# Ledger of designs, part 28: designed miniproteins, single chains, continued (3)

Each design is a single chain, and the fold is of that chain. pLDDT is the mean over its residues in the fold that is shown.

## One batch from the design tools (miniprotein)

Design m9006
Fold by ESMFold2-Fast:
Structure m9006 (fold): chain A 55 residues (1-55)
Amino acid sequence: ATVEIKTESGVVTKLDMSIEELVERLKELGYKFKVEGDTITFEVNGLKVTAKEIK
């Protein structure tokens, strides 16, 4: 599975993981996030980040 991570500044990164794996990592790291279907939204250093599974 592939997750695309996009910042509000337009930086895009792809990770070889599922959205469920990303949610687990965010919980382990203590990040506050919102889950809506296949999309995860969270903030890092005041920047909004959106992650979505591409498959």
Scores: mean pLDDT 77

Design m9007
Fold by ESMFold2-Fast:
Structure m9007 (fold): chain A 86 residues (1-86)
Amino acid sequence: EAKKYLEEGKKKFEEGDYGGAIKYYEKALKIAEEKNDKKLQAEVYYELGELYYSLGNTDGAILLYKKALELDPDYEKAKKNLEKLE
């Protein structure tokens, strides 16, 4: 269920529906938090970071990538994006 909402959020983001993407990401995050699925929480925070960066909120993106790495220190995509932005 949580992974399905994450995938729907990514689809909305690709379509340019940022509001829809955020709502699906929030649903995915809530379920992942309830299940204590830290790796899935990290994936959601990373995708929120990508969305914030696309909107020009670089500081918000950096905070979200750091949150993803706190939950999954091996999350390579978040590490690479922080390296580029810092």
Scores: mean pLDDT 86

Design m9008
Fold by ESMFold2-Fast:
Structure m9008 (fold): chain A 66 residues (1-66)
Amino acid sequence: SEEREKLVEEAIKAAKEGRSAEAIRLLAKLFELGASKEDLEKVLKAAEEAGNELVATFARELISLL
């Protein structure tokens, strides 16, 4: 959906900019909306590339539940 695509992009941006609390909130919302493993992995990759370990750890935990 368009909403899910926008949330993925917002989560990626938040993770890259170090807005960790917002990125975590967006990841949780994506998970609740039934985002795919691929969508969550896009956010994980962005967090890892930015060195944002807090967001990366949270994304890995959500992916493990899929």
Scores: mean pLDDT 88

Design m9009
Fold by ESMFold2-Fast:
Structure m9009 (fold): chain A 69 residues (1-69)
Amino acid sequence: AEELVKKGEEYLAKGEEAFKAGDYKSAMAYYIQSIRYFERAAELGAEGATELKDKALENLRQVAEKYEA
């Protein structure tokens, strides 16, 4: 479970970096990967994974809104 959380955090960080660079397509892709890892971690009972998944979903909504504006 901890490995899935770590992978999710890695992709969340990559998404934030891409977003700051204005690469919204890459940011969206990284946030989607982050969500998948956190979702699997939450299913396995990893502590804090649901909160991290919700954070990644919020970041995804923000970058998607900017990309489609």
Scores: mean pLDDT 80

Design m9010
Fold by ESMFold2-Fast:
Structure m9010 (fold): chain A 85 residues (1-85)
Amino acid sequence: EEAEIEKVEKAAEEEAKKADEYIKKALEAKEKGDNKTAVEYLEKAAEYARKAAENAKKAGAPQEYVDGILKQVEALKKAAEEVAA
């Protein structure tokens, strides 16, 4: 079903873009010493990356690609924990 696949692909792309934007914001906040804001942005980045992985899987992306994004989600969660410490 072409239209539905296209919609899911666009959703995955937008979610991945938002995850990347939040990672950049988190790094900027950390550089300024605002660890609380950095943690919040890293958590949002992890949430969007997870959604991107789910939609990529629905769009027929290879499992290796999906697993790669899920590893990034776990890395972002660990980064948030480290920054919070």
Scores: mean pLDDT 81

Design m9011
Fold by ESMFold2-Fast:
Structure m9011 (fold): chain A 59 residues (1-59)
Amino acid sequence: SALEDIKKKLETALKTGKLKPEEVEKLYKLFEEMLNEKDPEKQQKIRKEITELVEKYEK
């Protein structure tokens, strides 16, 4: 559910067109890192970075 929620936030942020190309690339890399990260602590840190970045552009 948390993974699905972050995916939906990413899709919404991408569709709004508020992100610069380099920010889109960064979000994509963070999402890939989160999916491949086996350490729960590091995965949570990456998830927080994604959430903070997308929320910055939702307002």
Scores: mean pLDDT 73

Design m9012
Fold by ESMFold2-Fast:
Structure m9012 (fold): chain A 55 residues (1-55)
Amino acid sequence: SAEVERLLEDAKLLRETGKILQREAAASGPENMDKLIEELKKLVETSKNLLQKAK
């Protein structure tokens, strides 16, 4: 369905953002880690909710 397709596309965007945050964590110093962790946690929660809704 169109709704499922939209949710899957949103999930893909969230995964892409997660990859960016992981790369930033690897390149950045520990001073930025707290911010990266918080953003990653929000992405994980949002992605989980979107995928669960699609299923």
Scores: mean pLDDT 72

Design m9013
Fold by ESMFold2-Fast:
Structure m9013 (fold): chain A 79 residues (1-79)
Amino acid sequence: PLSEREFELEIRLALAQAQVAILKLYNEKNPNPELEELLRRAEEHIDKAIEAFKAGNLEEAEKHLEEAERLIREALELE
């Protein structure tokens, strides 16, 4: 069984991955270089968060997840 914190991080990681996947599909129809760069950076932080989570480093996982979530928010605010 996961701790409350571990479970919350796992759900947040899954949501971040889903959001990036959806935004990549939108970008395929009308490519935006600014969106592509934000999504690339978000994916890098998601990957680092997953690696940290698997290693049991929850604090590092959370920091990378927070950065990915910030980048996704910036991507959603693009016109």
Scores: mean pLDDT 86

Design m9014
Fold by ESMFold2-Fast:
Parts: structure tokens; C-alpha cells; sequence
Structure m9014 (fold): chain A 86 residues (1-86)
């Protein structure tokens, strides 16, 4: 849906910014994806790919989560934004 694509693009942009910001923020982001894996196991794959330094695959995995579960995609975007606001 249009909504799922919007959430996916937002999540992708946030992941890129977080990865570029600092190693500490990246580590915290990975931890948030582990928590989200309790709701949708596909989110754990995003964290694994980020740890491997494969940003392209991590972004594709994040988009797939947003397309199939918009609610979890929104939660991921919100949790990562909260890391920026602390």
C-alpha cells in the first residue's frame, strides 16, 4: 500500500542516518531490532545485516518488514528516532 511504502522509505532513511551518525547509535539501533523480533522475527535479520556492514541488505530487509507489517515498521522508526532525541 501507499502507507507501507511511506513507512518503508522513512525507516530506510532513518537507518542510513543512524548508521552514519555513530557506532554507539548503531549498537543501540541493533538492540531495538532485537526487541522488535519478538513481534516480527524478520526484524532480527535487519540487525544482523547491519552488524555485518551490509547496509543495502539491511535496508531491503527493513523495507520488507514495513511492507508486510506496517505497525512493526512504524515502531522501528519511532524507536530509532527516540535514540536521536535522547
Amino acid sequence: TVEARQVGRELQAILRKAYAESEELFREMREKFRELALKDPRTAEVGRKLEEGDLDTAERAAMAVAYTNVEVGREAAEKIRELYEK
Scores: mean pLDDT 67

Design m9015
Fold by ESMFold2-Fast:
Structure m9015 (fold): chain A 80 residues (1-80)
Amino acid sequence: MNAVQRVIAHGIREAIELLKQGKVEEAIETLRKAIEGLERNMSGPKTEEAIRLLREAIELLKQGKVEEAIELIERALELL
């Protein structure tokens, strides 16, 4: 994993911690920045699947489904 991938992965982990603290809006912003970083710096099927999972997680968070969103975020992190 290169330095850029580590920074993005760190941001995704920070989003999970924000969600555990009930900071849903801050977590959504952090995930959006992570998606932008992935789209700009990475490519390939695993990256595309990670972006898809993170986008679905944001939609679940907007619906108050925090635990389901965390599961998708953790799955996205495993692909990176």
Scores: mean pLDDT 86

Design m9016
Fold by ESMFold2-Fast:
Structure m9016 (fold): chain A 85 residues (1-85)
Amino acid sequence: SEIAAIAAAATPSVEDVVEALRRMGEILREQGNEEAAEAVFRAADAVREGDLGEMSQALGRAMAAVDEETRKGLLTLAGKANAGL
């Protein structure tokens, strides 16, 4: 899937994780899931700011509003963000 490919391609760097989250947010918005898209964009901003607490809260909101495959992609990116510390 596109989302799984985006998550898999990102390295555990701030720049790659932010870019991957932004792309996933755009896909979710295109699918009409504005709630999840907003949460994912908020998570991207939190990663840029080094705020893992805010990232975790924002991703939690997104994961509640998405399918299982998208949730797995978000979990992969969360792991890569945490590993980048």
Scores: mean pLDDT 83

Design m9017
Fold by ESMFold2-Fast:
Parts: structure tokens; sequence; C-alpha cells
Structure m9017 (fold): chain A 58 residues (1-58)
């Protein structure tokens, strides 16, 4: 959804970048699997915008 995508994009722009556990704690509406996918994409060099589009598509 749009709200989750916006929240994830904002969190991924923070320094230091949050862990998967921190993302789940800050966005409890996000499933464990989706939070892990977000964290993995960030480690693989995906932009916050690309990751937000992935989340929006869910």
Amino acid sequence: GERLATLVRSLLRLEPRPTAEAIRALVPELSDGLAEAVARMAREGASPEEIAEFVRAQ
C-alpha cells in the first residue's frame, strides 16, 4: 500500500540505516517477510525509491 511505501522510503533515508528488526518495530503493519525483503534490497544497493515501489505493489 501507499502508506507503507512512504514510511519505508522515509526510514531508508535515515543514517544509520535501520535493520530489518527496527523496520518491523517502526512499521508493525509490515510482515516479517516483507521487512526482510526490504532490508535485503537495501543491502543489494536498491534505492529507497525502488524499494518503496516494491512495497507499494504488495
Scores: mean pLDDT 74

Design m9018
Fold by ESMFold2-Fast:
Structure m9018 (fold): chain A 57 residues (1-57)
Amino acid sequence: DPELEKLIAELEKLMKEKGFSDEKIERTVNQIREIAKQDPEGAKIAAEAGIRDLKES
């Protein structure tokens, strides 16, 4: 899903800018990808929520 991949890439970039460890970033991305296997729209919502939380922090 190209839209989900763009959201994941933005989330990774923001987490890295905020100083999260590579382990934390990978864990978060994997969690979203697991959600996407059953609920692609829920995964997009989760990624967007994570992006918003990081921007507001």
Scores: mean pLDDT 83

Design m9019
Fold by ESMFold2-Fast:
Structure m9019 (fold): chain A 62 residues (1-62)
Amino acid sequence: SSEEHAKIALEVLEENKEASPEEIKKLLIERGVSEAEAEAVKDAIEEFGVENTIKGIKNALE
């Protein structure tokens, strides 16, 4: 589910703040997030940074 994938993305991002966007994408796919969703998270990190991406996902879950 998109909600479960968003929770996985938050966990991965908060645990791996030093990781590259490409590494985050790989970790998300390993955790069962789809390639398209993982690419969207990677793109968000590249455009807005890790902190703003985390905030965006948290806001979407509320």
Scores: mean pLDDT 84

Design m9020
Fold by ESMFold2-Fast:
Structure m9020 (fold): chain A 65 residues (1-65)
Amino acid sequence: GAREEEAKEEAKKKALEIAKGVAKKHGIDPATVKVEVEVKGDTIVITTTIGGKEYVSENSLEGWP
């Protein structure tokens, strides 16, 4: 639905901004940062790759601003 699409787009934007900041702080090229966002039922899953390392964050879709 519209809320899911908005939450997914906002999550991707915020995660990418945070990940690029972390990459810069550690001397990693921010252009190599990858962010994937998917909705699994009532959970929003954010997968971020920085410097070849994968980080997964799971949040409730309804509770995520």
Scores: mean pLDDT 76

Design m9021
Fold by ESMFold2-Fast:
Structure m9021 (fold): chain A 85 residues (1-85)
Amino acid sequence: SDTDMRNTGVGYVTTGVGYVNNGDVTTGVDMVNRGVGYFRDVYRRTGDPRVHRGVGMMRVGVSMVRSGNVDDSVSRFRRSVDMVS
């Protein structure tokens, strides 16, 4: 169901944020990108604009992590989870 896909995506993103916050950036980014995959599928099926915006925020968060802005990325990921849940 779409709810099950959202819950799985949230689980991946929140787990990824935990890894990023603890300094395991590579694992954290991989987990966030897995969550993004679930939300892309939700968006394709539902057209939910909140999911589209949340995915955009997740992509920005990944860019922030890669540029060394870890604290800002964690805040961005948490707001993205609120958007898509």
Scores: mean pLDDT 88

Design m9022
Fold by ESMFold2-Fast:
Order: C-alpha cells, then structure tokens, then sequence
Structure m9022 (fold): chain A 65 residues (1-65)
C-alpha cells in the first residue's frame, strides 16, 4: 500500500505544470485519506522528492498541506 503511494508521489513530484500537479496531488491525498494513511506523512514525502528534483511548484504545494 505505502509502496504504491511512494511510487505515485515520485511521479507527481516530476510534474511541472501547476494545474496538472494540483489535480494529481489532490487525487493522491484524497486516496491516501480514504486508505487511512496520514496525509501529512504523504505530503512530507512528496516535499522531500520535490526538493531533491528542484520542482519549486510541487515543493510549494506540498508545504501547504
């Protein structure tokens, strides 16, 4: 379960289009919430990857969670 979310988080953190990133991020976080996962932990992981990839938009959006 968590491994699937990690893989999707890595794919989402690579998105450079702000609107597409917002859409995919919202979808992932909603699915994580429904699966009983801590959405803040998922957001923290996305933030870590975004920083590593220097994706400023993904970093900004993940920090808002």
Amino acid sequence: KWEEFRKRAEEIAKIEDEEELKKELARLLNEAKEAGLDVKEVAKYILEIAKKLNNKIAEYLANLI
Scores: mean pLDDT 77

Design m9024
Fold by ESMFold2-Fast:
Structure m9024 (fold): chain A 62 residues (1-62)
Amino acid sequence: MKPDEEEVKEALGLMIVGIAKIDYERGVPKEEILAWVERIAKRLGDPELAERTLKDVRELLA
């Protein structure tokens, strides 16, 4: 069965947060991680998902 588009977007958000966590644990600067997340979020074309994902990553890196 095809996953719902909404489920795919939610999975993408979780993957971005997961990648940010791995990069943080590897010693990538928080500023570079946030810049990358903002770039990816802008490319998603979904402002609500972008805002939520950025918020989650900022909270993770705080």
Scores: mean pLDDT 77

Design m9025
Fold by ESMFold2-Fast:
Structure m9025 (fold): chain A 92 residues (1-92)
Amino acid sequence: DVLILDVETAERRLDEITEPTVVFVDRKEDLPRAIELVERNDNVYLGIREGLMDEVIKLGFTRFDRVIVLPDVPEEQQREYIREEIAKRLAE
């Protein structure tokens, strides 16, 4: 089971997150906030569009094992992709 939250919801619920949770970021302006959440809670993963990876690197974030690049596909397919990626990360 994987939760997918926006940055605002994840910030409010950070201390309650005890299971794998993807914080989805669609805007580069929200990356610093989302990265802080990933660093503060080991269950949090950063979910981004492909175009934001360069911005993540520019911010000095190097824990790419905690970053999930979401394909530009329908939401239902993105949810399945996230589930498979988290399962792979947890198995490593």
Scores: mean pLDDT 79

Design m9026
Fold by ESMFold2-Fast:
Structure m9026 (fold): chain A 69 residues (1-69)
Amino acid sequence: SLEELRKKIQQEANDLLELAKSIRKVGEVLRAEADALKDTPQGERYRTAAENAEKVAKDLEDEAKKLLE
């Protein structure tokens, strides 16, 4: 039924949002480490990793939003 399909889509969207939240938390940790190491090549790598984590989280959030439309 359409109701069963809608419930499955809602669950998949919720799973994507939970994954996005987890990735954002990792990104926050990486950004904090980048700030602590700001004047080093390792700090630059952590900053790039944090930016990549933020981008992945946003892409997952955008995909979840599309599923709920």
Scores: mean pLDDT 88

Design m9027
Fold by ESMFold2-Fast:
Structure m9027 (fold): chain A 78 residues (1-78)
Amino acid sequence: SEEKEFALELADRIARDAPEYAGDLQRLKEMLEKGELSLEVALQALVAIGDRAIAQGRLSPETRRLVEEAKKRLEELR
């Protein structure tokens, strides 16, 4: 699905910018790919990690835009 592909790409981009989260993000990707996490829960986790990385000054402007898009996609799922 487009939403699942978006979530996986966002996880990869956050891990690239903030490698300290790479382990948590890899586990999130695996659980999402196996259907062990709903897309909504995965996006909530990605936004939480993304916001933390933003607060730490770790994310590129491009990755920050994807975090903001994830927030909009979460609203569309509600």
Scores: mean pLDDT 86

Design m9028
Fold by ESMFold2-Fast:
Structure m9028 (fold): chain A 55 residues (1-55)
Amino acid sequence: MLSPEQQATLRRVALAEVSRTSDLAEIEKTLETARKILSPEAYAELEKEVAAILA
């Protein structure tokens, strides 16, 4: 499993990618990749931030 610092970095990168695209399919692929790499807690934080961006 990645370190907390590495997970924070990947979460930031994923958020930047989600913010850059308007394609829901690309957002879904980014989240699926993050779900496999990030801890459940880090993924839950990413999911909340993505939901806030899309609202």
Scores: mean pLDDT 75

Design m9029
Fold by ESMFold2-Fast:
Structure m9029 (fold): chain A 73 residues (1-73)
Amino acid sequence: SLDERIDRAVDEAAREHGLTPEQRERVRKLVRDIVKAMGRELTDEEIRYLVRTAIRELEFEDYYRKKKPPKPL
């Protein structure tokens, strides 16, 4: 099923990138939301691209959360 293909791609990428269980679940949710919005059947390669994109976005968000923005002058 599509959900199984998404879960497989997410699990593979999570192992490769050392994602926490929380980060893995966030990536899975983002990919599923995008797939539903697209409303079409996706290839395994397209799913892998979405997973990689979601991981990059998540790492960017986590990086920003770790650095408090400098107080506006």
Scores: mean pLDDT 74

Design m9030
Fold by ESMFold2-Fast:
Structure m9030 (fold): chain A 60 residues (1-60)
Amino acid sequence: MEEIEKLREELKERARELSKSKNPLVKDVAEVILEGLEETEDLESLKNAEKALEVLEKYD
């Protein structure tokens, strides 16, 4: 359970940084991911968010 909370916090930090992007698409998608992370309780959903953030980081 602690591993899930730590990963969620790490992903929230990454999404928050991406939400400051000058690219409106990256900013908007990062904000949606950040909101989803507040409601996410399972590891599979967190790993999906991690993959999405990795893709967004390429476009930032």
Scores: mean pLDDT 79

Design m9031
Fold by ESMFold2-Fast:
Structure m9031 (fold): chain A 60 residues (1-60)
Amino acid sequence: SSEARQLILRGIALRLRAIGLEFEATRISDPARRAALLAEADRLRAEADALFAQADALEG
């Protein structure tokens, strides 16, 4: 369905953002700022996983 497709595209976009934040964190020397970026990346990955699960439910 178009709804499942949109959820998948949103999930992919969030995963790419998380990867970008993880990569940015490798260049940050401030441990607090690095931890904040990694925490945000973890949240984006969790949101992406939830969107993929919703898409699977719609196509099942």
Scores: mean pLDDT 90

Design m9032
Fold by ESMFold2-Fast:
Structure m9032 (fold): chain A 61 residues (1-61)
Amino acid sequence: SAARRAERARAAAEMSPERRELAGSIAGTLRAIGDAIDEGIENRKKGGELPKGDVYGETIA
């Protein structure tokens, strides 16, 4: 029954607080990386091409 499936899914989600916290941390990091990439692409489209001034002299790692 659906209730039994829901109960098992809940138990699995609550199985280990440490594992859930680790998974959340990893997901957060991946989301931040994705957002940074999207912002870079959007800025390139809006600005035409990459800015040239700082690229030649000052590159921030």
Scores: mean pLDDT 63

Design m9033
Fold by ESMFold2-Fast:
Formats: sequence, C-alpha cells, structure tokens
Structure m9033 (fold): chain A 85 residues (1-85)
Amino acid sequence: MREEARKLARSGPSAAAALLTAVALRIIGTILDLEYRPENISPEEAREIVREAREVVEALEEEGIEVPESVKRSIKELEKLVEER
C-alpha cells in the first residue's frame, strides 16, 4: 500500500485525494462495523486496516501531500476501538 500511495501522489493531487477519500471511507465503515455489526469484521482485520491507513498517510506526507487532521483522528479512534475490545 505504501508504494501504491507514493505512485498516486506522484500522479497528481486528484489521485492523492481519491486515495485519501477511499481510506477515510474504509476507516469510517470499519468503526461503524465494530460498533453496530461486530460480526462483520474481526479485530485482526481492523488492525490491518489501521496499518494500511497509516502507511498511506505516511507515504502521502513523505511526498508532500497534506493529509487532513480529520483523517488522522479517524485512524486514531479506530486504533483505540481495536485496543479497547
């Protein structure tokens, strides 16, 4: 995921924005599943989603793309939910 994020960042701001949107939606969906439909997602899958999201954020920031604080906060909230289970 980190290498794909770097390639998208280099492809232009529209590609980077699309990737950030996809990551944000996946994080939000995972939070909702953990709260309302825990049978739909394992803690292991949720941890993997957090890991992938962090890799994307780090790769985009390394390429000079500004990642919104809301996305970073959503990742931290998901990480807390996984830890508190």
Scores: mean pLDDT 78

Design m9034
Fold by ESMFold2-Fast:
Structure m9034 (fold): chain A 104 residues (1-104)
Amino acid sequence: KYEELLELLEEAIAEEETADLLLQLGAAYNYLGKPEKAIEYLEKAIELRGKATAAEYLNLGNAYFLLGKLEEAIEWYEKALKLDPENEEAKENLKKAKEELKKL
């Protein structure tokens, strides 16, 4: 299902590249366990938009978490929460990243 989503998103981007489609592609790559690709597309989404949304910061946090870069993941989740303080996914993932960091 996520591989099918990637194909559809890549086709849509080939027709018209938007920050929202690049964000969705980044999120899909995170789900597939390809955080380096996710970061590439998320950074492009932010550049094209001219500013970051909470969703882009959340997905950057998720990508850095998948890379085991817990300090960077925490920074991105905190940036997401500054833009959207009630984002439950960012709150939960921030908590998880802090707990994983404590296990070192």
Scores: mean pLDDT 85

Design m9035
Fold by ESMFold2-Fast:
Structure m9035 (fold): chain A 101 residues (1-101)
Amino acid sequence: MEPLITVEGDINDPEAREAMGVVLDAYRRVAPEGLLRLHVTVSPGAGPELVKEAARKMLEEKTNRASAEKDGGKVTIEVDGPEELRRRFAEAVIELAERRL
């Protein structure tokens, strides 16, 4: 069975840990409503601001994958599932990231 959640990042980096936390919290809000598969890659120094930007791009472009980069940090989010749940996931990521910024 393929994993439903794959998160790649350094948990010892406080910025990456916060970014990963936002994405996982958003996933937990939406996952009970249907099947979502999540793959997130967080580079060193990438924080919640980049997670918010990636999720914003997903909403604007109506895509299942987006990346955001700033000052050498990069976040890539890929989510597979029903369009409505992908949209709600991206909205939850933006909301949760804003509360931590």
Scores: mean pLDDT 80

Design m9036
Fold by ESMFold2-Fast:
Structure m9036 (fold): chain A 62 residues (1-62)
Amino acid sequence: SMSELERIEKAIAAGDLAAVRRFLARPEGRELVRRHAERLLQIARDTGNEEVAALLEEALAE
């Protein structure tokens, strides 16, 4: 089965704001994003998903 990290990576690459927001709504999802911040931000930037990149940057600024 797909890991939680693979799931968020695919959501970010697809520009799926709703899926990324659901991940960030939970402490476990926020911790996963913090642990893999550089990788996840790079995926958003490489795929041109500027709104997802901004959402991730806002979540990481806390």
Scores: mean pLDDT 85

Design m9037
Fold by ESMFold2-Fast:
Structure m9037 (fold): chain A 63 residues (1-63)
Amino acid sequence: GLKRLLAELLATEVAVEALKEGLSEEEALEKAVEEIIKKFGLSEEEARELAEKGLEVAKNILK
C-alpha cells in the first residue's frame, strides 16, 4: 500500500545520507528502522523489512 511505499522511500533517503556520511551499512539500517517507526508507527519487524529494502536501493544508487 501507499504507506509501505512511502516508508521504503524514506528508508532509502535515510540510508543514502547515512552512507554518504561514512556510516556502516548496519548503522544506516538501524537509523532507517528508527525513522520508519517514528514517522509511520510500524512494528520493528515490518520497519526492518522496509529498511532492508531501502538500504539495498540506496547501495544501488551510490554505485
Scores: mean pLDDT 87

Design m9038
Fold by ESMFold2-Fast:
Structure m9038 (fold): chain A 60 residues (1-60)
Amino acid sequence: KTAAEILEEQKKLGEELKNASEEEVLEVLRKGYSGLVLMLTDLPAEKQTEILVEWLKELP
């Protein structure tokens, strides 16, 4: 995807969240978890693994 397409996608997500019900917000947060994982790829592999393991231990 181009930077412009990513920006449009993020803006649309933000607008949907502002007008979304609590239930819809929770679904977006669940999907946002995968986005956070992708952002962590900018960190060194050791740091990524440490953070992911810590977060996974917090999940039920």
Scores: mean pLDDT 63

Design m9039
Fold by ESMFold2-Fast:
Structure m9039 (fold): chain A 73 residues (1-73)
Amino acid sequence: MKLTEDDYKLMAAVLYRAMANYAYQKGDYDGAIELYKKALELLESTTPSPEVERLIKQVREDLAKAEAAKAAA
């Protein structure tokens, strides 16, 4: 079975989100914000689905949290 371009985009977005979460845990809020934005860009360019929509919502929440943490620092 060959993965589709959308499958690769989804996997890349999940990886960027994981990297962003790691940056956030280290206190690198600027790095986390940039990586979350990259994850969103990939997800928003992917074919719409309930799974993609759910992940977009989660990443947007993570991004808002990182931006709030940066503003508080």
Scores: mean pLDDT 83

Design m9040
Fold by ESMFold2-Fast:
Structure m9040 (fold): chain A 74 residues (1-74)
Amino acid sequence: SEVEKKMEEVKEKLLKWAKENNYSEEIIKEILELAERIEKMLKRQNFVPSDEAVENILKSLIDEGERLKAKAEA
């Protein structure tokens, strides 16, 4: 599946970013679960995201990770 390939690339980049920024296992799990929900939605809609959309998905997941980290520190 083209969607699976693109989302696997997103998950790999997201995991690398999270490890480099020393994210907790709990936050990593939550953002990866969000990525998996996005993948399931795209597959159900038979929608293959453009490269720009893939970059935007990655950015949104990184932004959510930062939000979760800030909330955990509050």
Scores: mean pLDDT 83

Design m9041
Fold by ESMFold2-Fast:
Structure m9041 (fold): chain A 71 residues (1-71)
Amino acid sequence: MSEEERQLMEVAVELLESAVRSTDPAERAAQRETALAVAGMIADPELRARMEALIRAEDLEGARALAEEAR
């Protein structure tokens, strides 16, 4: 995996963490959509699809595990 893809995955995880911690539904939705947009920049289509699925499910631990696996 490229260093750029790794950085995109780490940013997506941080945005998902912010979304999950948000008490404002509008802020939560905005952070989740931003996380999806960042994940959409991942060049590997399989890794992109896996990360997008985890973000849509709001599975923060799964997203973190995927980022670690991709190291």
Scores: mean pLDDT 82

Design m9042
Fold by ESMFold2-Fast:
Structure m9042 (fold): chain A 99 residues (1-99)
Amino acid sequence: DLEEQRRKTLEIIDERLKTIEEIEKKLLEEGKFEEAEKNRWRMLHGLYAFLQLELLNLQKAPAEERRKLNEELLKESKENHDVEYWEKKVKELLEQLRK
């Protein structure tokens, strides 16, 4: 059931977003402001990659499309994007997944 798989994916995403928030709060409490921003960037980028791969899984896409996505994700990770960029990308994919 694709709808059940979609719901389970959304649950995992909600849990991952909560984990990102908790780790950021701990780092900020320790005064590690630069580490907090760097970690948020890495975790949001990772969540974006996870979302894209799960969307391909729900679409039953072939292995070739997954390989292409991994290459695009690697390229995009080398571009100097900030935290706000990845927050926007994650939000856009979440809206797509909820429909």
Scores: mean pLDDT 79

Design m9043
Fold by ESMFold2-Fast:
Structure m9043 (fold): chain A 82 residues (1-82)
Amino acid sequence: SLEERRERAREMLGQALDAVIAGNKDEAIKILKELMEEFPELREDVEELINTVKSMPDPPSDEDLQRVAEKMVELMRKLDEL
């Protein structure tokens, strides 16, 4: 169902955030690319999030993590509107 796919997407976003916090940008980007394949209607927003992750320093600052989290929250709102 669409609801089950939304829940899966939320779990994937959480896993991507955990990967970012752990300093594993490659894993975060991989997860976000998989999200784009399941929700092509969110492609532009996910691509923007991937670019945000790519531009972060390693290790990320608290401000960088907040920026990523804010974009993920926005993406979750858009997901709920599908």
Scores: mean pLDDT 82

